# Designs tried in a protein design run: designed miniproteins, single chains, continued (4). Part 7

Each design is a single chain, and the fold is of that chain. pLDDT is the mean over its residues in the fold that is shown.

## One batch from the design tools (miniprotein)

Design m12209
Fold by ESMFold2-Fast:
Parts: C-alpha cells; sequence; structure tokens
Structure m12209 (fold): chain A 102 residues (1-102)
C-alpha cells in the first residue's frame, strides 16, 4: 500500500489512502504515516482531502499520529485557505487527543 502512494496516477494514490484509512493492521498503518503525511502536499486536491480523511480515521482507531503527520497537519493549518481542510485537520487532532486520553 505505501508503494502505491508514490504512483504517478492520482486515482491510485487516492485508492491507497482509502485502504490505509480503513486498515485494521496497526503496524501497517503506523509504518505508512510518513508517506501519508507527504500526500497532504500532493498537487491534486482530491489526494490531499483523502489524506486528511485517512489521518482522521487513523487517529480515531489507534489514537496515534506520527511526528511527520503532526508536522504536516500544522503546516496545513498555517497555509490552507480551504475551510474544509482546516475543519478536517482540527477533527483529526481532536480524535488523536481523545485516543491518548484513554
Amino acid sequence: LVELLSSPDPDVRIEALRKIGESTDKEEVIKSQPSVAKQLSDPDPRVRLEALKAIGKIAEKFGYLSPEVIEALDEQLKTSKDPRVVQAVLEAMEAANKGVAK
């Protein structure tokens, strides 16, 4: 799955992000997080939104986001003008904080 995030086809990258977000394999999901963080800077806005959705699902399921993901989310909050992106970032951060509080 991580290898598919490097595909030149944005539809392949979107499908890989969906599969990562739906994955119950904690080891695979954690290993994928640096590659998912890179997708937040993808030139295709559909890929960027799917990366945010995947990160939100990961935070809800495992309560853990890697430093690379946290840094990428902070960058999106500082640079994004899209209110949907800002809302998705805030929801992902809240889900991660609730997971840690368990």
Scores: mean pLDDT 75

Design m12210
Fold by ESMFold2-Fast:
Structure m12210 (fold): chain A 64 residues (1-64)
Amino acid sequence: MAEELLKLAEEVAEEYRKQGKTDLANLILSGAKAVANAVKSGDIRIEDPEAVVERLVQAAENVV
């Protein structure tokens, strides 16, 4: 799950980077890394990594 989440986040961030939205891309990746670390530590469990990435995108768009 953590590896899959990071891979999806990197793909989404790359698409935003191609659009010149580097700040959005960086926020998405930072959020994904934080969530992935929590999954690896056993603090949380992710059943749908795509939904998590979608939420990270929405959060980043509200800040940037």
Scores: mean pLDDT 80

Design m12211
Fold by ESMFold2-Fast:
Structure m12211 (fold): chain A 79 residues (1-79)
Amino acid sequence: DVFEKIRERLEKEGIPEELIKKMLKDLKELIEDHPDASWEEIAEHLEVLAERLRKLGEEEEAKALEIAAEVFREKAKEE
């Protein structure tokens, strides 16, 4: 599943477990709030948030969102 793939990739990249848990919760809420959004639209949204976080000095959180966006883009290509 997409969320398990994101979790595994974040763990491989050394993202802390607490941040992974928070991010997966936030992503599930985002998808539930926007059920008509495509996987590609979700990826684009996460990429914009990652750029914002990078500007705020939240580099680890930005990296986590970029990894999640990459997984959603891969999922979009399967459709």
Scores: mean pLDDT 83

Design m12212
Fold by ESMFold2-Fast:
Structure m12212 (fold): chain A 54 residues (1-54)
Amino acid sequence: SKEIQKDIQSLDELSKKLEQESAAEKDPLMKEVLDGLRLMVQSIRKKLLELLES
């Protein structure tokens, strides 16, 4: 659906922001949190993409 396509696009944008924030982050604990959030966002995006392709 168009809704899922928009959600995937939003998650792609969020993933890019988290990657940039992680790259700029100096606190190793915060960097780990940001990297973990990015992986979760990518996982959700993959599941939504599978639903769109079904």
Scores: mean pLDDT 84

Design m12213
Fold by ESMFold2-Fast:
Formats: C-alpha cells, structure tokens, sequence
Structure m12213 (fold): chain A 93 residues (1-93)
C-alpha cells in the first residue's frame, strides 16, 4: 500500500477549492455576488491552485511507476482548471 500523505493533502485542498469555485459561481449567477466579488474569489482560487500544483510536482518527482503517472494526470487536470478560472477572471475584467 503506497501512501503519499502530502499529495493526498494537496488534492484534498484542491477539492475544497473546487467546491468554493462552484458555490461562488452559483451565487454570482443568482445575483448574490457582484462581478468584483466573484473575480476576487476566483483570483484567490487561482493562487491556491498554483501552490497546490507545485506541491504535487514535488511529489511526482519523488514517485515512480503507476503513482507517478497518477500524480502527473492529476497535475494536468489542475493546470487545465487553473487556466479555466484565469480565463473566467479575464472575461469579468
């Protein structure tokens, strides 16, 4: 059984950020958040995702085999998500 507590902690934090993004988007679309408030939340989430991606890259560099492949796949997914949130911020500006 392979344990990577640092990687799992980072992924758990990424999951929390995704829930926050979804809630913020729902509130914005419901007219309960201003454009400025929504953009600020997304900018914070982008910064948080960048930090989490770097942590996962460190763990991937130490890993091998199927664990490394899994971490690299998760890193790519988080990078795509960060780019999507950055684009959403740009559309709001």
Amino acid sequence: LSKHPEAFEALSEAGAAMIEAGVARSLYRAGKLSKEEYAEILRELVERLEELIERLREEAAKASGVVKEWLETEIRALEELREELEEEVRKLE
Scores: mean pLDDT 81

Design m12214
Fold by ESMFold2-Fast:
Structure m12214 (fold): chain A 69 residues (1-69)
Amino acid sequence: AQLEKEFKKAFSLADKDNNGTLSNGEIEAMISYLNIHKSSFPQLIAYADKDGNGTISKAELLALVQQFA
């Protein structure tokens, strides 16, 4: 799907350390890049950070992006 392709590209750009996870700040940049409104940010982070560890995995972020497809 086109959204999955755009997600993978955006994740690669945001994951500068190439560690497979993103910090909350990097997620905010991704949301801005994908034109998702920042007013939804707290709910999006709660949805994506299912492990509660303060970082977002690629799978968690993909699930978040797909909610706005």
Scores: mean pLDDT 65

Design m12215
Fold by ESMFold2-Fast:
Structure m12215 (fold): chain A 89 residues (1-89)
Amino acid sequence: PVPVEVKIEVEFVGDTVIVKVTATAPRSAEISIEVKNTVKEITLSTPVYTDTEEKKILEFVASVTGSREDTEKAAEDLVKNVKVTAKPE
């Protein structure tokens, strides 16, 4: 298994929660991000690769719009159920 560094940032903006996931791995690795068992339907951004010569960096943003109660629950589920893996090519 290839080590992957994962950063998750959560922000509430009005009636929307925004969860930003950033995964960093060695350049030779393939990164995959999965979101499972979420409480509510989630809008996902297109994943963005910001690669350097030495590292692969993958970022995506998940957003959920709803009541405060729904968005807080969705954020907790997103943080718990985001699975990030990296494997060698």
Scores: mean pLDDT 71

Design m12216
Fold by ESMFold2-Fast:
Parts: structure tokens; sequence; C-alpha cells
Structure m12216 (fold): chain A 80 residues (1-80)
């Protein structure tokens, strides 16, 4: 439930900040993989890979920071 709420927030941020539909689809797929990953350590690795991907794409650093915060909350929910 909480992970689903965080996932929807993250998807909205992606829709608002990534105008390219192909990039948006790829990033959304990575986010869904992180949300559905049962292994917390693998989820952390996938989250790090997503951040690295966003940095390589040259997207807004403030957007990357917001994504990082929500990913951290998703990971914390998985640790419960």
Amino acid sequence: SKIEELLEKLKKLVEENIPDPGVREAVTAMIERIANEKDVEKAKELADQLIATLESLGVDPDFIEEVRKILDEIIKEKEK
C-alpha cells in the first residue's frame, strides 16, 4: 500500500520531468522493477542504477534528488 503510493508519486514526477516518451517508458519500467523487487539489497542496487541512468541523461539535478528521496522511502518500506 505505502509502496504503491510512493510508486505513483514517482511515476508522476517522471511524467512531469521527462518529456521523451521512450525515455519515460524505460525509466518507469526501472521504477516498477524496484517497487516489485523482493530482495532489499537488489532493490538498492536497482535504485542506484536508476539514479546513475538519470545522471547520464543530464536531467535536472533537483528532479534526481526528489527521485532519490522517494526511492529511499520505498527501500525503507521494504525493510519492514
Scores: mean pLDDT 84

Design m12217
Fold by ESMFold2-Fast:
Structure m12217 (fold): chain A 59 residues (1-59)
Amino acid sequence: TAKELRLQLLEQDAELLQKAKEEGAPEDTIQKILKKIQNLAESSSDPAVQEKAQQLLAE
């Protein structure tokens, strides 16, 4: 479903964010990933997607 696809995309972005932070990626790279997660949450009306994204953004 669209919900499952969005949750999968959030999981992929979460992995990218964690890896970027662990590798000491530039601020620009980290900010870009965070913006993608935020935009995905804001464009979705699904509470589960929004909660998942907010949890990731709090890290």
Scores: mean pLDDT 78

Design m12218
Fold by ESMFold2-Fast:
Structure m12218 (fold): chain A 106 residues (1-106)
Amino acid sequence: MRARIEAARRKAEEKARAAGLDEETIRLMGLAAAAQVAIEGILSLSDRPEDKERIEELARKAEKAIENKDVKTLEEVLEELLALLEELEADPSARPAPPEEFTPLS
């Protein structure tokens, strides 16, 4: 997942640069693309309501940072998304539950 996030960032930065945008906007668009891929990655790894709620909060913060051209806040949001992704990848209990075909303790 981290490699896909970095690839998305570079691809967005290259497209913005090709469009003749300034370096601050290029960086902002790269961070926005990275955050989007990170959110999608986390949602694919966790079905927990708590994780979804945290992602929705971080997504709203990212949108506001993009509207305000606040690169620092968007970097902080991406760091929080990456930290959550690492936690979910390290915690096997966050993975999808086995199919309800068997309940051993009912």
Scores: mean pLDDT 75

Design m12219
Fold by ESMFold2-Fast:
Structure m12219 (fold): chain A 119 residues (1-119)
Amino acid sequence: MFFTLVTLGEVAEVLGIPLEKFKKYGTKDTPVTVVLAKLESDIDKIKDKEVLRFYYATKIAIALEYNDIETAKKWLEEAKKRGLDPEEIYRDATKLLRFLGATKKIPILKELIKEVFGI
């Protein structure tokens, strides 16, 4: 399944993040891509680590689903600059890739994380 059909409620449930944190950006049935576009306008002001995890893990998973390795690497570098832990990013993005049935992208995610975080 492609991210174009995925909702805010589905991503929040997969990542274990309360829907209440996103009430400004949509409802459970709002397409996640619409939520991400609204979050992008506020991203520099967001300090909540769970909202940052949602944003970056979802952006990374979308890029990997579309085989856009350069964009996935860019979002990993931005997540690192925002102080997100590589293990949390790997866990969250892996959960999303499994939810989408894109498990073949998990080894690519792991290698990109090693490259970006130097591990």
Scores: mean pLDDT 86

Design m12220
Fold by ESMFold2-Fast:
Structure m12220 (fold): chain A 60 residues (1-60)
Amino acid sequence: VPVFTAAPGQTPEEAIREAAKALGIPVDELEVELRATADAIELTVSRDGEPVAVVRVPFP
């Protein structure tokens, strides 16, 4: 599963849109589960119940 890292100052929603664009999958076909870690917000992105990407939004 590919891992995408958000750009500095990018919102989780913007990071998900960029990941969707890179994967060639419409954003509205994606399911997102959010988990907070000490260093980042981790977004597991799934399509039809299968994980297709992980998007990390790191904290400074």
Scores: mean pLDDT 78

Design m12221
Fold by ESMFold2-Fast:
Structure m12221 (fold): chain A 90 residues (1-90)
Amino acid sequence: MEARLAELRARLAELERRYEELLARKDYEGAIEVMEEGAEVTREGLELLLEKAYEAGEISEEEYKEYLKKLEEEKKEVEKLLEKLRKEIE
């Protein structure tokens, strides 16, 4: 877990750097792609933390399932927003 979380954190730092570079170049389509990848990496990290909290007995099975459902719903909303932004930029 800890090694995987460190890997995800390092990927987020690299994506943030690339996002700033793309904005400086006015590459808005590329910036949206980096935002999509960043959202995916963040979601993977949250799912890992929820799984470990459940395994440690910090949250109930019901709470774990509720949080997973909420993350899935948020994923769909983020995907809709990024799709809309991509169309607005073209």
Scores: mean pLDDT 78

Design m12222
Fold by ESMFold2-Fast:
Structure m12222 (fold): chain A 83 residues (1-83)
Amino acid sequence: SLDAAADAAIEVIRRMTEEALEAAKNGDLDKAQKTADELLEASREAQRLADQSTDPQEAQQLQRVSEVAREGAERVRKAIEEA
């Protein structure tokens, strides 16, 4: 289902975010930055797909994935700036 696929994507994004935050805390800023860039790209791609979708339910789930990825990227970026 679309909801299950979105939930699975969000779980992956959350794990990537947590791993990148740990990398930043351990001084691996290059790894943290790479993951932040990947999360930002995932957010942009999900938003692009949401904007192109003719299915409101699909657009809503893609928008949710985009927002979680964007928030993850912002959290990692702030952790890098504070390191």
Scores: mean pLDDT 89

Design m12223
Fold by ESMFold2-Fast:
Structure m12223 (fold): chain A 67 residues (1-67)
Amino acid sequence: MKEQWKEDARGDIEAAKENLKKAKESVTAAVAAAINAVAALYNAEKAEDEELKKEAEEVLKEAKEAM
């Protein structure tokens, strides 16, 4: 179970980072990045992976700054 949460968190973080690269061009991309980062944070917390949680928190902060 925790392994699946870890995999989901990694995927969500990657999606958020891709949307963050486009955030300067589009508010829609910034919102998508924030949504992906929130999902990543939830999954990282369920996986109890502190490193993934910190990465998700940082991406979420950047997404909020871009909005």
Scores: mean pLDDT 80

Design m12224
Fold by ESMFold2-Fast:
Structure m12224 (fold): chain A 73 residues (1-73)
Amino acid sequence: SPEELAARIAAEKARLLADPLDVDAIIALARAYLEAGDPARARATLENAVWHFRAIGRDDDAARLQAALDALP
């Protein structure tokens, strides 16, 4: 339901407040945005994360984020 998706988005945002570099939370948040009908925000979330993780030298994490981005419709 839209209410369950909103709760999931809030939960993933709370995870990212605790750990801003939580790759699983970033991917889950992007997928929740896509399920909520916001593909532009899902894409922006992953694109920004890929850039940031590359900038800080976390290449394996950046590759996983890129794979999630490439999997978006």
Scores: mean pLDDT 89

Design m12225
Fold by ESMFold2-Fast:
Structure m12225 (fold): chain A 81 residues (1-81)
Amino acid sequence: ERRKKLEEEMEKLNKEIDELVKRIDALHSQLPTLTPEQQAAALEEMHALSDKVRDLYIKKAELEAEMTGDERLKEIVERLK
């Protein structure tokens, strides 16, 4: 079933997002204890990780749209008939 496949892909994305968010949270928590030079490096890493999280959320939104796309198409077809 296509729904099952999309659910599995969603689970993979959620797991990857969770790991990246945990890394960002860990870096953020360490910021007050770091030197200014280390803070700059940590902020650069956090920025790169945030970009990855954004990309994964976009992919998740695409999968959600695909999961509901058939339903919206059915609604449109029903209204047109």
Scores: mean pLDDT 76

Design m12226
Fold by ESMFold2-Fast:
Structure m12226 (fold): chain A 75 residues (1-75)
Amino acid sequence: SPEIELLEAAIAALRERKAAETDPYVQKALQVRIDALERIKAILEAQLPNQDELIAQVEKEALEKLKKILEEKKK
């Protein structure tokens, strides 16, 4: 699937960026993004009838985790 191939490429690029990153808050943010894309990939591979709702939930949870990291960095 072209969509799954694009997700795999995006995950690989984020993993490379995380490996080169020295800021621990940016590393945490990159990991949240990696975990979200891996979860979305798994949902798409499972071909569930409610996949759009499951993807929206993953994106919402990732956004809340990113907000918490931003709050920690400001402290």
Scores: mean pLDDT 87

Design m12227
Fold by ESMFold2-Fast:
Structure m12227 (fold): chain A 88 residues (1-88)
Amino acid sequence: KIFDIILQKLKERYPEIPEEILEALAELIAMIYEAEDEEKIREKLKELVELFNKYIKENPNANKNQIEELKKEIELLARTIGEKVEFE
């Protein structure tokens, strides 16, 4: 199924990012691809950003290159659906 394919590709690209964050991203991408309800897509984006911000704050020694790459990917995805995200 599309979610499982996306998740496996994300795990290959971001092996040091927690699966919980990659699952949220995979679900967001799948929802956009399937033209799911706009409010649900925004809720999933918010969930993803909150999970990722928490991870960044709690893990100062995390892989910075993977974090920065993932930030850019999430920002680009958000712009595609008319949203703006901030990472703190």
Scores: mean pLDDT 84

Design m12228
Fold by ESMFold2-Fast:
Structure m12228 (fold): chain A 93 residues (1-93)
Amino acid sequence: AAPQLSVTLEERDGVTVVTAKAVFPPLPENAVVSLQIEDSSGFVRTVASQQVGPGEQTVSFTYEGKLPKDAVFILLALGVSGEVLARASVKVT
């Protein structure tokens, strides 16, 4: 199954605070989980990353900054050889 990704946005003093929470199905190996933001031009930027072990994993990221219009949040888990183990995305604007 695909990871369950939830993204919440909160505005504070003109800055957007993003909280992204992901629940993964059992991962087969160690992975690097990254939170990425894609803009309307297709440019993708990694804003946070975390190393995780195999099995069921829950990851939470906080990002604070400016969001492009029509931003897509991408959650990506890459295995030890750089293979994509899991991916989810959420469009917020």
Scores: mean pLDDT 81

Design m12229
Fold by ESMFold2-Fast:
Structure m12229 (fold): chain A 130 residues (1-130)
Amino acid sequence: MPPLRVALVDDDPEMRAEIAGLLAKLGAVIVAVFGSGEELLEALKAGLRFDAIFLDLINPGMTGIETIRRRKREVPEAADVPVVMLVPPDTSEEEIAEALAAGADEVLRKPASEEELAAVLERVRARRLA
């Protein structure tokens, strides 16, 4: 199967390394890693494209929800790229509903297991390659 090309956005370098390692083990190609949603938006404006974006809800300067909203406004040509929102384990159902309403396609609670990441990658693959 063709590998999914993914971006990862998380301000925690240890969490980024762990999630990137699991995604690579599961056959994804990590195209870029970013410490903030603003860095992701700059890359998208520069023409960088992905099959999926793994985006932390809690980022310095801008939340994952605001990152999705800004992408829709500022880079509409990339607005169809699926976003997997990574959220703290204690995130409320109301906050999850807001993330989905903003444009997140999937939500995973951190720490994400290999099995949860594998299942999300299969759903993303089915959606992108169909």
Scores: mean pLDDT 82

Design m12230
Fold by ESMFold2-Fast:
Structure m12230 (fold): chain A 93 residues (1-93)
Amino acid sequence: SVAEVARKGALAAAGGMRLAGASPEEAYEAGVEAGSLGGAAGAAAGAIRGVGLAVEGALKAGRLEAAGTEEAARAGGEAGERGAEEGAAAATG
């Protein structure tokens, strides 16, 4: 649940900043910040990394505007969720 909240918040923040013309670095940082607000130190570390990778993937997908915004958003969302789940599972072991 923490990973899901962090992922959604980070993707929304990154998407909004990117649409507003923010740099990829700023969007990524906003994503990490949103992720860190969603958890305690130990559990949040995995979620934050997973969210960071998801945000990076979504930003790269967003650069393929010719491929369709809807497709990119879906791919980014799925990658974000998978990244967050994978990170949480790895941290839990």
Scores: mean pLDDT 49

Design m12231
Fold by ESMFold2-Fast:
Structure m12231 (fold): chain A 66 residues (1-66)
Amino acid sequence: AAFDRAARVIKWAKEQGLLDAARVIGELVREASEKGEELTPEKVRQALLDAGIPEDVADEIAERLA
């Protein structure tokens, strides 16, 4: 996903009070940018689930990144 989309999703997550989700997304964006890798919605979804974010929230975030 483009950096702009990730930034919007992070802002949305913070607005929803999903601070842990926002942090996870921010870290993934930073890692992908440093490595020159594409940040896939699937990778973000899995990282959010691993962090304990509910499946419905992880799905919404992944859709917003696509």
Scores: mean pLDDT 79

Design m12232
Fold by ESMFold2-Fast:
Structure m12232 (fold): chain A 81 residues (1-81)
Amino acid sequence: MAEEKEEELAEIQEAFIKGEESPLLSEEEKKNLKELDELIKQIRELGRNVPKELREKLKEATEKVFAFWDERYAEVEAAKA
């Protein structure tokens, strides 16, 4: 793998960590990250006994974020060609 591509992926990962503050993310992507962060905070506060409904919402939010990640990865790979 090219070093530049690994750096781009690292920047996207950093954008996920920074959330809404990152200029690399669209408004929709920032919203999805905010919803995920909010759900994670609620789950942490509730501890180990988390309602099934909240776990299901977390799964949905996580899948949306991962779908975005997969699309970004595909863009990086396409740019390589």
Scores: mean pLDDT 66

Design m12233
Fold by ESMFold2-Fast:
Structure m12233 (fold): chain A 93 residues (1-93)
Amino acid sequence: GKLTLSKDLAEQQIQEYQAFLADPENYRPSSIPSSLPPTSPHTQAAAYYNLGLLYEAQNQIEEAIKAYQKAIELDPESREALEARQRLEELLS
């Protein structure tokens, strides 16, 4: 995206996604649409992909790599998985 996230906003979003992935039925960030089932592989893959982007923005590269790998594992055919693969190639090259 074109927007720069402040460190505080990125840390808040990381906490929201971590809480969602730990307990997806009881906590859901506003960034995840109500039309998507919280426990579906696609929804969780999208959450891991976004978490990877947030970790990358905070220069937490090892955590970003792990999040991108999780997104690919959960829904390998999704657009998020394709984007995650591209990000991993850039981070691992």
Scores: mean pLDDT 75

Design m12234
Fold by ESMFold2-Fast:
Structure m12234 (fold): chain A 73 residues (1-73)
Amino acid sequence: SPALISTLDKLIAAHQDNASLVNSLQAAKKAIQDDNLDAALDALDEAESLASDPKTQADIGALVLALAVNKVT
């Protein structure tokens, strides 16, 4: 969804100092645009493992929840 893409773009912009995290977030963005939920969740799981701060981990977790809820509703 446009809202999920906007949130991912903000996270990418905030973490330009962490290339591995940015790469995983960009992979998640592409997967969402391709309507590939499994690839998006895998990329977000990798991004969460690469995030060192609780705030970023929570923000990524919120994206995972939003993807799961949006598919059910």
Scores: mean pLDDT 81

Design m12235
Fold by ESMFold2-Fast:
Structure m12235 (fold): chain A 75 residues (1-75)
Amino acid sequence: MKEELVERVRELLEEVARRLAELGLAFNREAALETIEKHREDEEALKKLLELAEAVLEVLLDPREELARELEAKL
């Protein structure tokens, strides 16, 4: 069901936003939610968003050393 996919993507994006906030990082939740609404009827786009959100969340599961290395590389 498309509605089930929309809900799952929203749940993962909320978890990503929560994890980023715990790290003191900004996340544009409004833009993310607008993207989900724009693609609500596009099941393939929702599946891609779900996959991306899952990949981002995996990076955030042990984020301190990975994020520190990434920020140091950018500086």
Scores: mean pLDDT 70

Design m12236
Fold by ESMFold2-Fast:
Structure m12236 (fold): chain A 58 residues (1-58)
Amino acid sequence: SAEAQAKIDALVDRLARWMQTRESVDMTPFLEEAKALGLSVQEIQDLVAEAAERARAG
């Protein structure tokens, strides 16, 4: 759904910002939110890769 996609995009943006600043952030909320959205381990890995690319582009 559009709502689920918006939540996923917001989650990726937050992770990308963390990666860019390298601030000490607890990853547990990210993983819990991703699992709550029904994402598999592979999908979570894909989002982490996307976040890393966004961090490099910013």
Scores: mean pLDDT 76

Design m12237
Fold by ESMFold2-Fast:
Order: C-alpha cells, then structure tokens, then sequence
Structure m12237 (fold): chain A 63 residues (1-63)
C-alpha cells in the first residue's frame, strides 16, 4: 500500500541521519501512524504527512 511504501522509504532515509535526527523523525512517524490508527486522520492524510517527513529528512541528507 502507499502507506507501507511511505513508511519503508522514511525508514530508509532515516538510516542516513544522525541518531538524534533519526529519533525525532521516528517519533513524528509514530505520531502520524497513531493518529491514523485512532481514526483522527485519513489514510490519504497519513501518506501525505509521511511524504512531507521524507522530503524533510532527504533535505537534511542532501547538501
């Protein structure tokens, strides 16, 4: 699913971050998934928020 692919992509990018940065992104990913599981946001909103985190994490890696 798009959600699973977004999670996997974010985890891949997080491997290239410092431990502190990776922990921050892991917390944000967990919060998004928690909101989705609680029905507070739609699957589409969860995917869009995860894609935004992926872009932010990639920005930290790219000079």
Amino acid sequence: SDLQRAVERLQQVMRQLSPDEAQRFAQQMSDILQQYLEGKISKQQAVEQLQALIRQAEELIRR
Scores: mean pLDDT 87

Design m12238
Fold by ESMFold2-Fast:
Structure m12238 (fold): chain A 91 residues (1-91)
Amino acid sequence: FIVAQLDALLAQIKQDLETHSVTIVKQKLSARFLELAQGLDAAAREELYKMAGEVLMSLTMDEAGKASTAEILESIQRVVARGKRRLEAVL
């Protein structure tokens, strides 16, 4: 169920990156990760927050404004895949 919610979140990130600024996407993601954390124990919550931090870092990794939407999405997809594996190990 949490994994399904993360898949829905990834789909929403893809849509939001096409229609919103990175700042708005980061704000929406921060709120959603906080919501998801409310139903988790301490170990699962820690892994979710690690994933959240890595996703937000992917959105902000840009000193010169060179990252394309496709590059950001690939980075986020890899982060979520790794985070899901870590989260599943503690669920």
Scores: mean pLDDT 74

Design m12239
Fold by ESMFold2-Fast:
Structure m12239 (fold): chain A 90 residues (1-90)
Amino acid sequence: MDALRQALALLDAALARDLSLAEGVATLQQVRDLLLEALKKEEDPDLILELIGLILSVIGDLLDVRSAAEARAALRNQRAALEDLLASRE
């Protein structure tokens, strides 16, 4: 779960500061890549499906975000979803 913890830490760090659109998009891309790394190592079919859902959500945000405010909202939503996933797995 190291990649998922790195993704959460990255989201926390990004949300603690003001972000440009480019910085928000770069953070979403890094989160996507970390979720893909987690997916490659996962053997639990339920968690595989949840990770695929999160990855598709991040890709959707990357296609849709057009402003710094939208990127920040996307980062907040992804942070909440990832925290819920980690909490459910304890």
Scores: mean pLDDT 85

Design m12240
Fold by ESMFold2-Fast:
Structure m12240 (fold): chain A 66 residues (1-66)
Amino acid sequence: MKKEEIRKLLASDNIDEEKLRKLLVEHFGFSEEEADEFIKIVREMKKNDLEAHKKYLEWLEKIESK
C-alpha cells in the first residue's frame, strides 16, 4: 500500500506536484488528467476549501483500491 507515501508528500509545506503526478500516473496507473485533477484538489484543500477536502477523501479511497 502506497497511501502512506502520498500522505508524506501532502504533509509537506511545499507539495512537490511533479513527484505527486509521477507517483499517481506511473505507480498507481491513473491518467494524466486524473492526476492533474487530484493535484488541483490538493492545492485547493491547502487553502481550507471544504469542498476540495471532500473530493480529496474520495481520491484517497480510489488510491487505496489500486
Scores: mean pLDDT 71

Design m12241
Fold by ESMFold2-Fast:
Structure m12241 (fold): chain A 79 residues (1-79)
Amino acid sequence: SSKEAKREQGMELIRKSGIAYQKGDYETSAKLSEEAYKLFLESGDYTGASGALRLAAMSYKELGDNDKAKELIDKANSI
């Protein structure tokens, strides 16, 4: 289904986001995690969506955007 395809795309983006994070490319990691969050949400994968927001939050924290990181953690905890 189209939802299953979106979930698969979200998983691939999280894999790439994690690699970017490990390389210290926090801007790319945040972008890919936020894209993955949207795909997981559209596919009904709320566990994936929560995980994507947490990875994005870690990336924003490394970028010094502590307010954005807190916002994303609060959103993840509401899912």
Scores: mean pLDDT 92

Design m12242
Fold by ESMFold2-Fast:
Structure m12242 (fold): chain A 81 residues (1-81)
Amino acid sequence: SFPSELELDAATAELIVAVTEAIRPSLEKAAKEGDLDFLRKARDELLSLKKLAEELSDEKARERAVKKLQEQIEFIDKSIE
């Protein structure tokens, strides 16, 4: 049977969380090395992904994905100040 919308949204949110956790060491390395070009590009990509996550129909899945993406964006913003 076709997966429910809630099951698809939950799976999408977990994939977003896994990807944001996987990129964190690269963001930390770029911040330490002062790789501003990498950090700015990563920020733009994370913002695009956040806009897509905001379209998830399940409120719990949307909140979880958006929160994790926002945490990484805030880390980048603090690193490029």
Scores: mean pLDDT 84

Design m12243
Fold by ESMFold2-Fast:
Structure m12243 (fold): chain A 67 residues (1-67)
Amino acid sequence: DEEAALARAGERGQAAWDRLVKLAESKPNDEEARKALIEDLQARGMSPEGAEIAAEAVLKRVKEKKA
């Protein structure tokens, strides 16, 4: 069932996203958060450019949540 497979992929994606947001929030400043996010994403096989873009997206989401 493609719909069930997409739902499971969405759940895994949501869990991964929540983990990245929590990681960013656990760091004392934006620079440390960005560095930690880039390192985590690269360890999972993401390119340096992709990891930087994804880290900025996570940080932007965290800031918007607080603003």
Scores: mean pLDDT 73

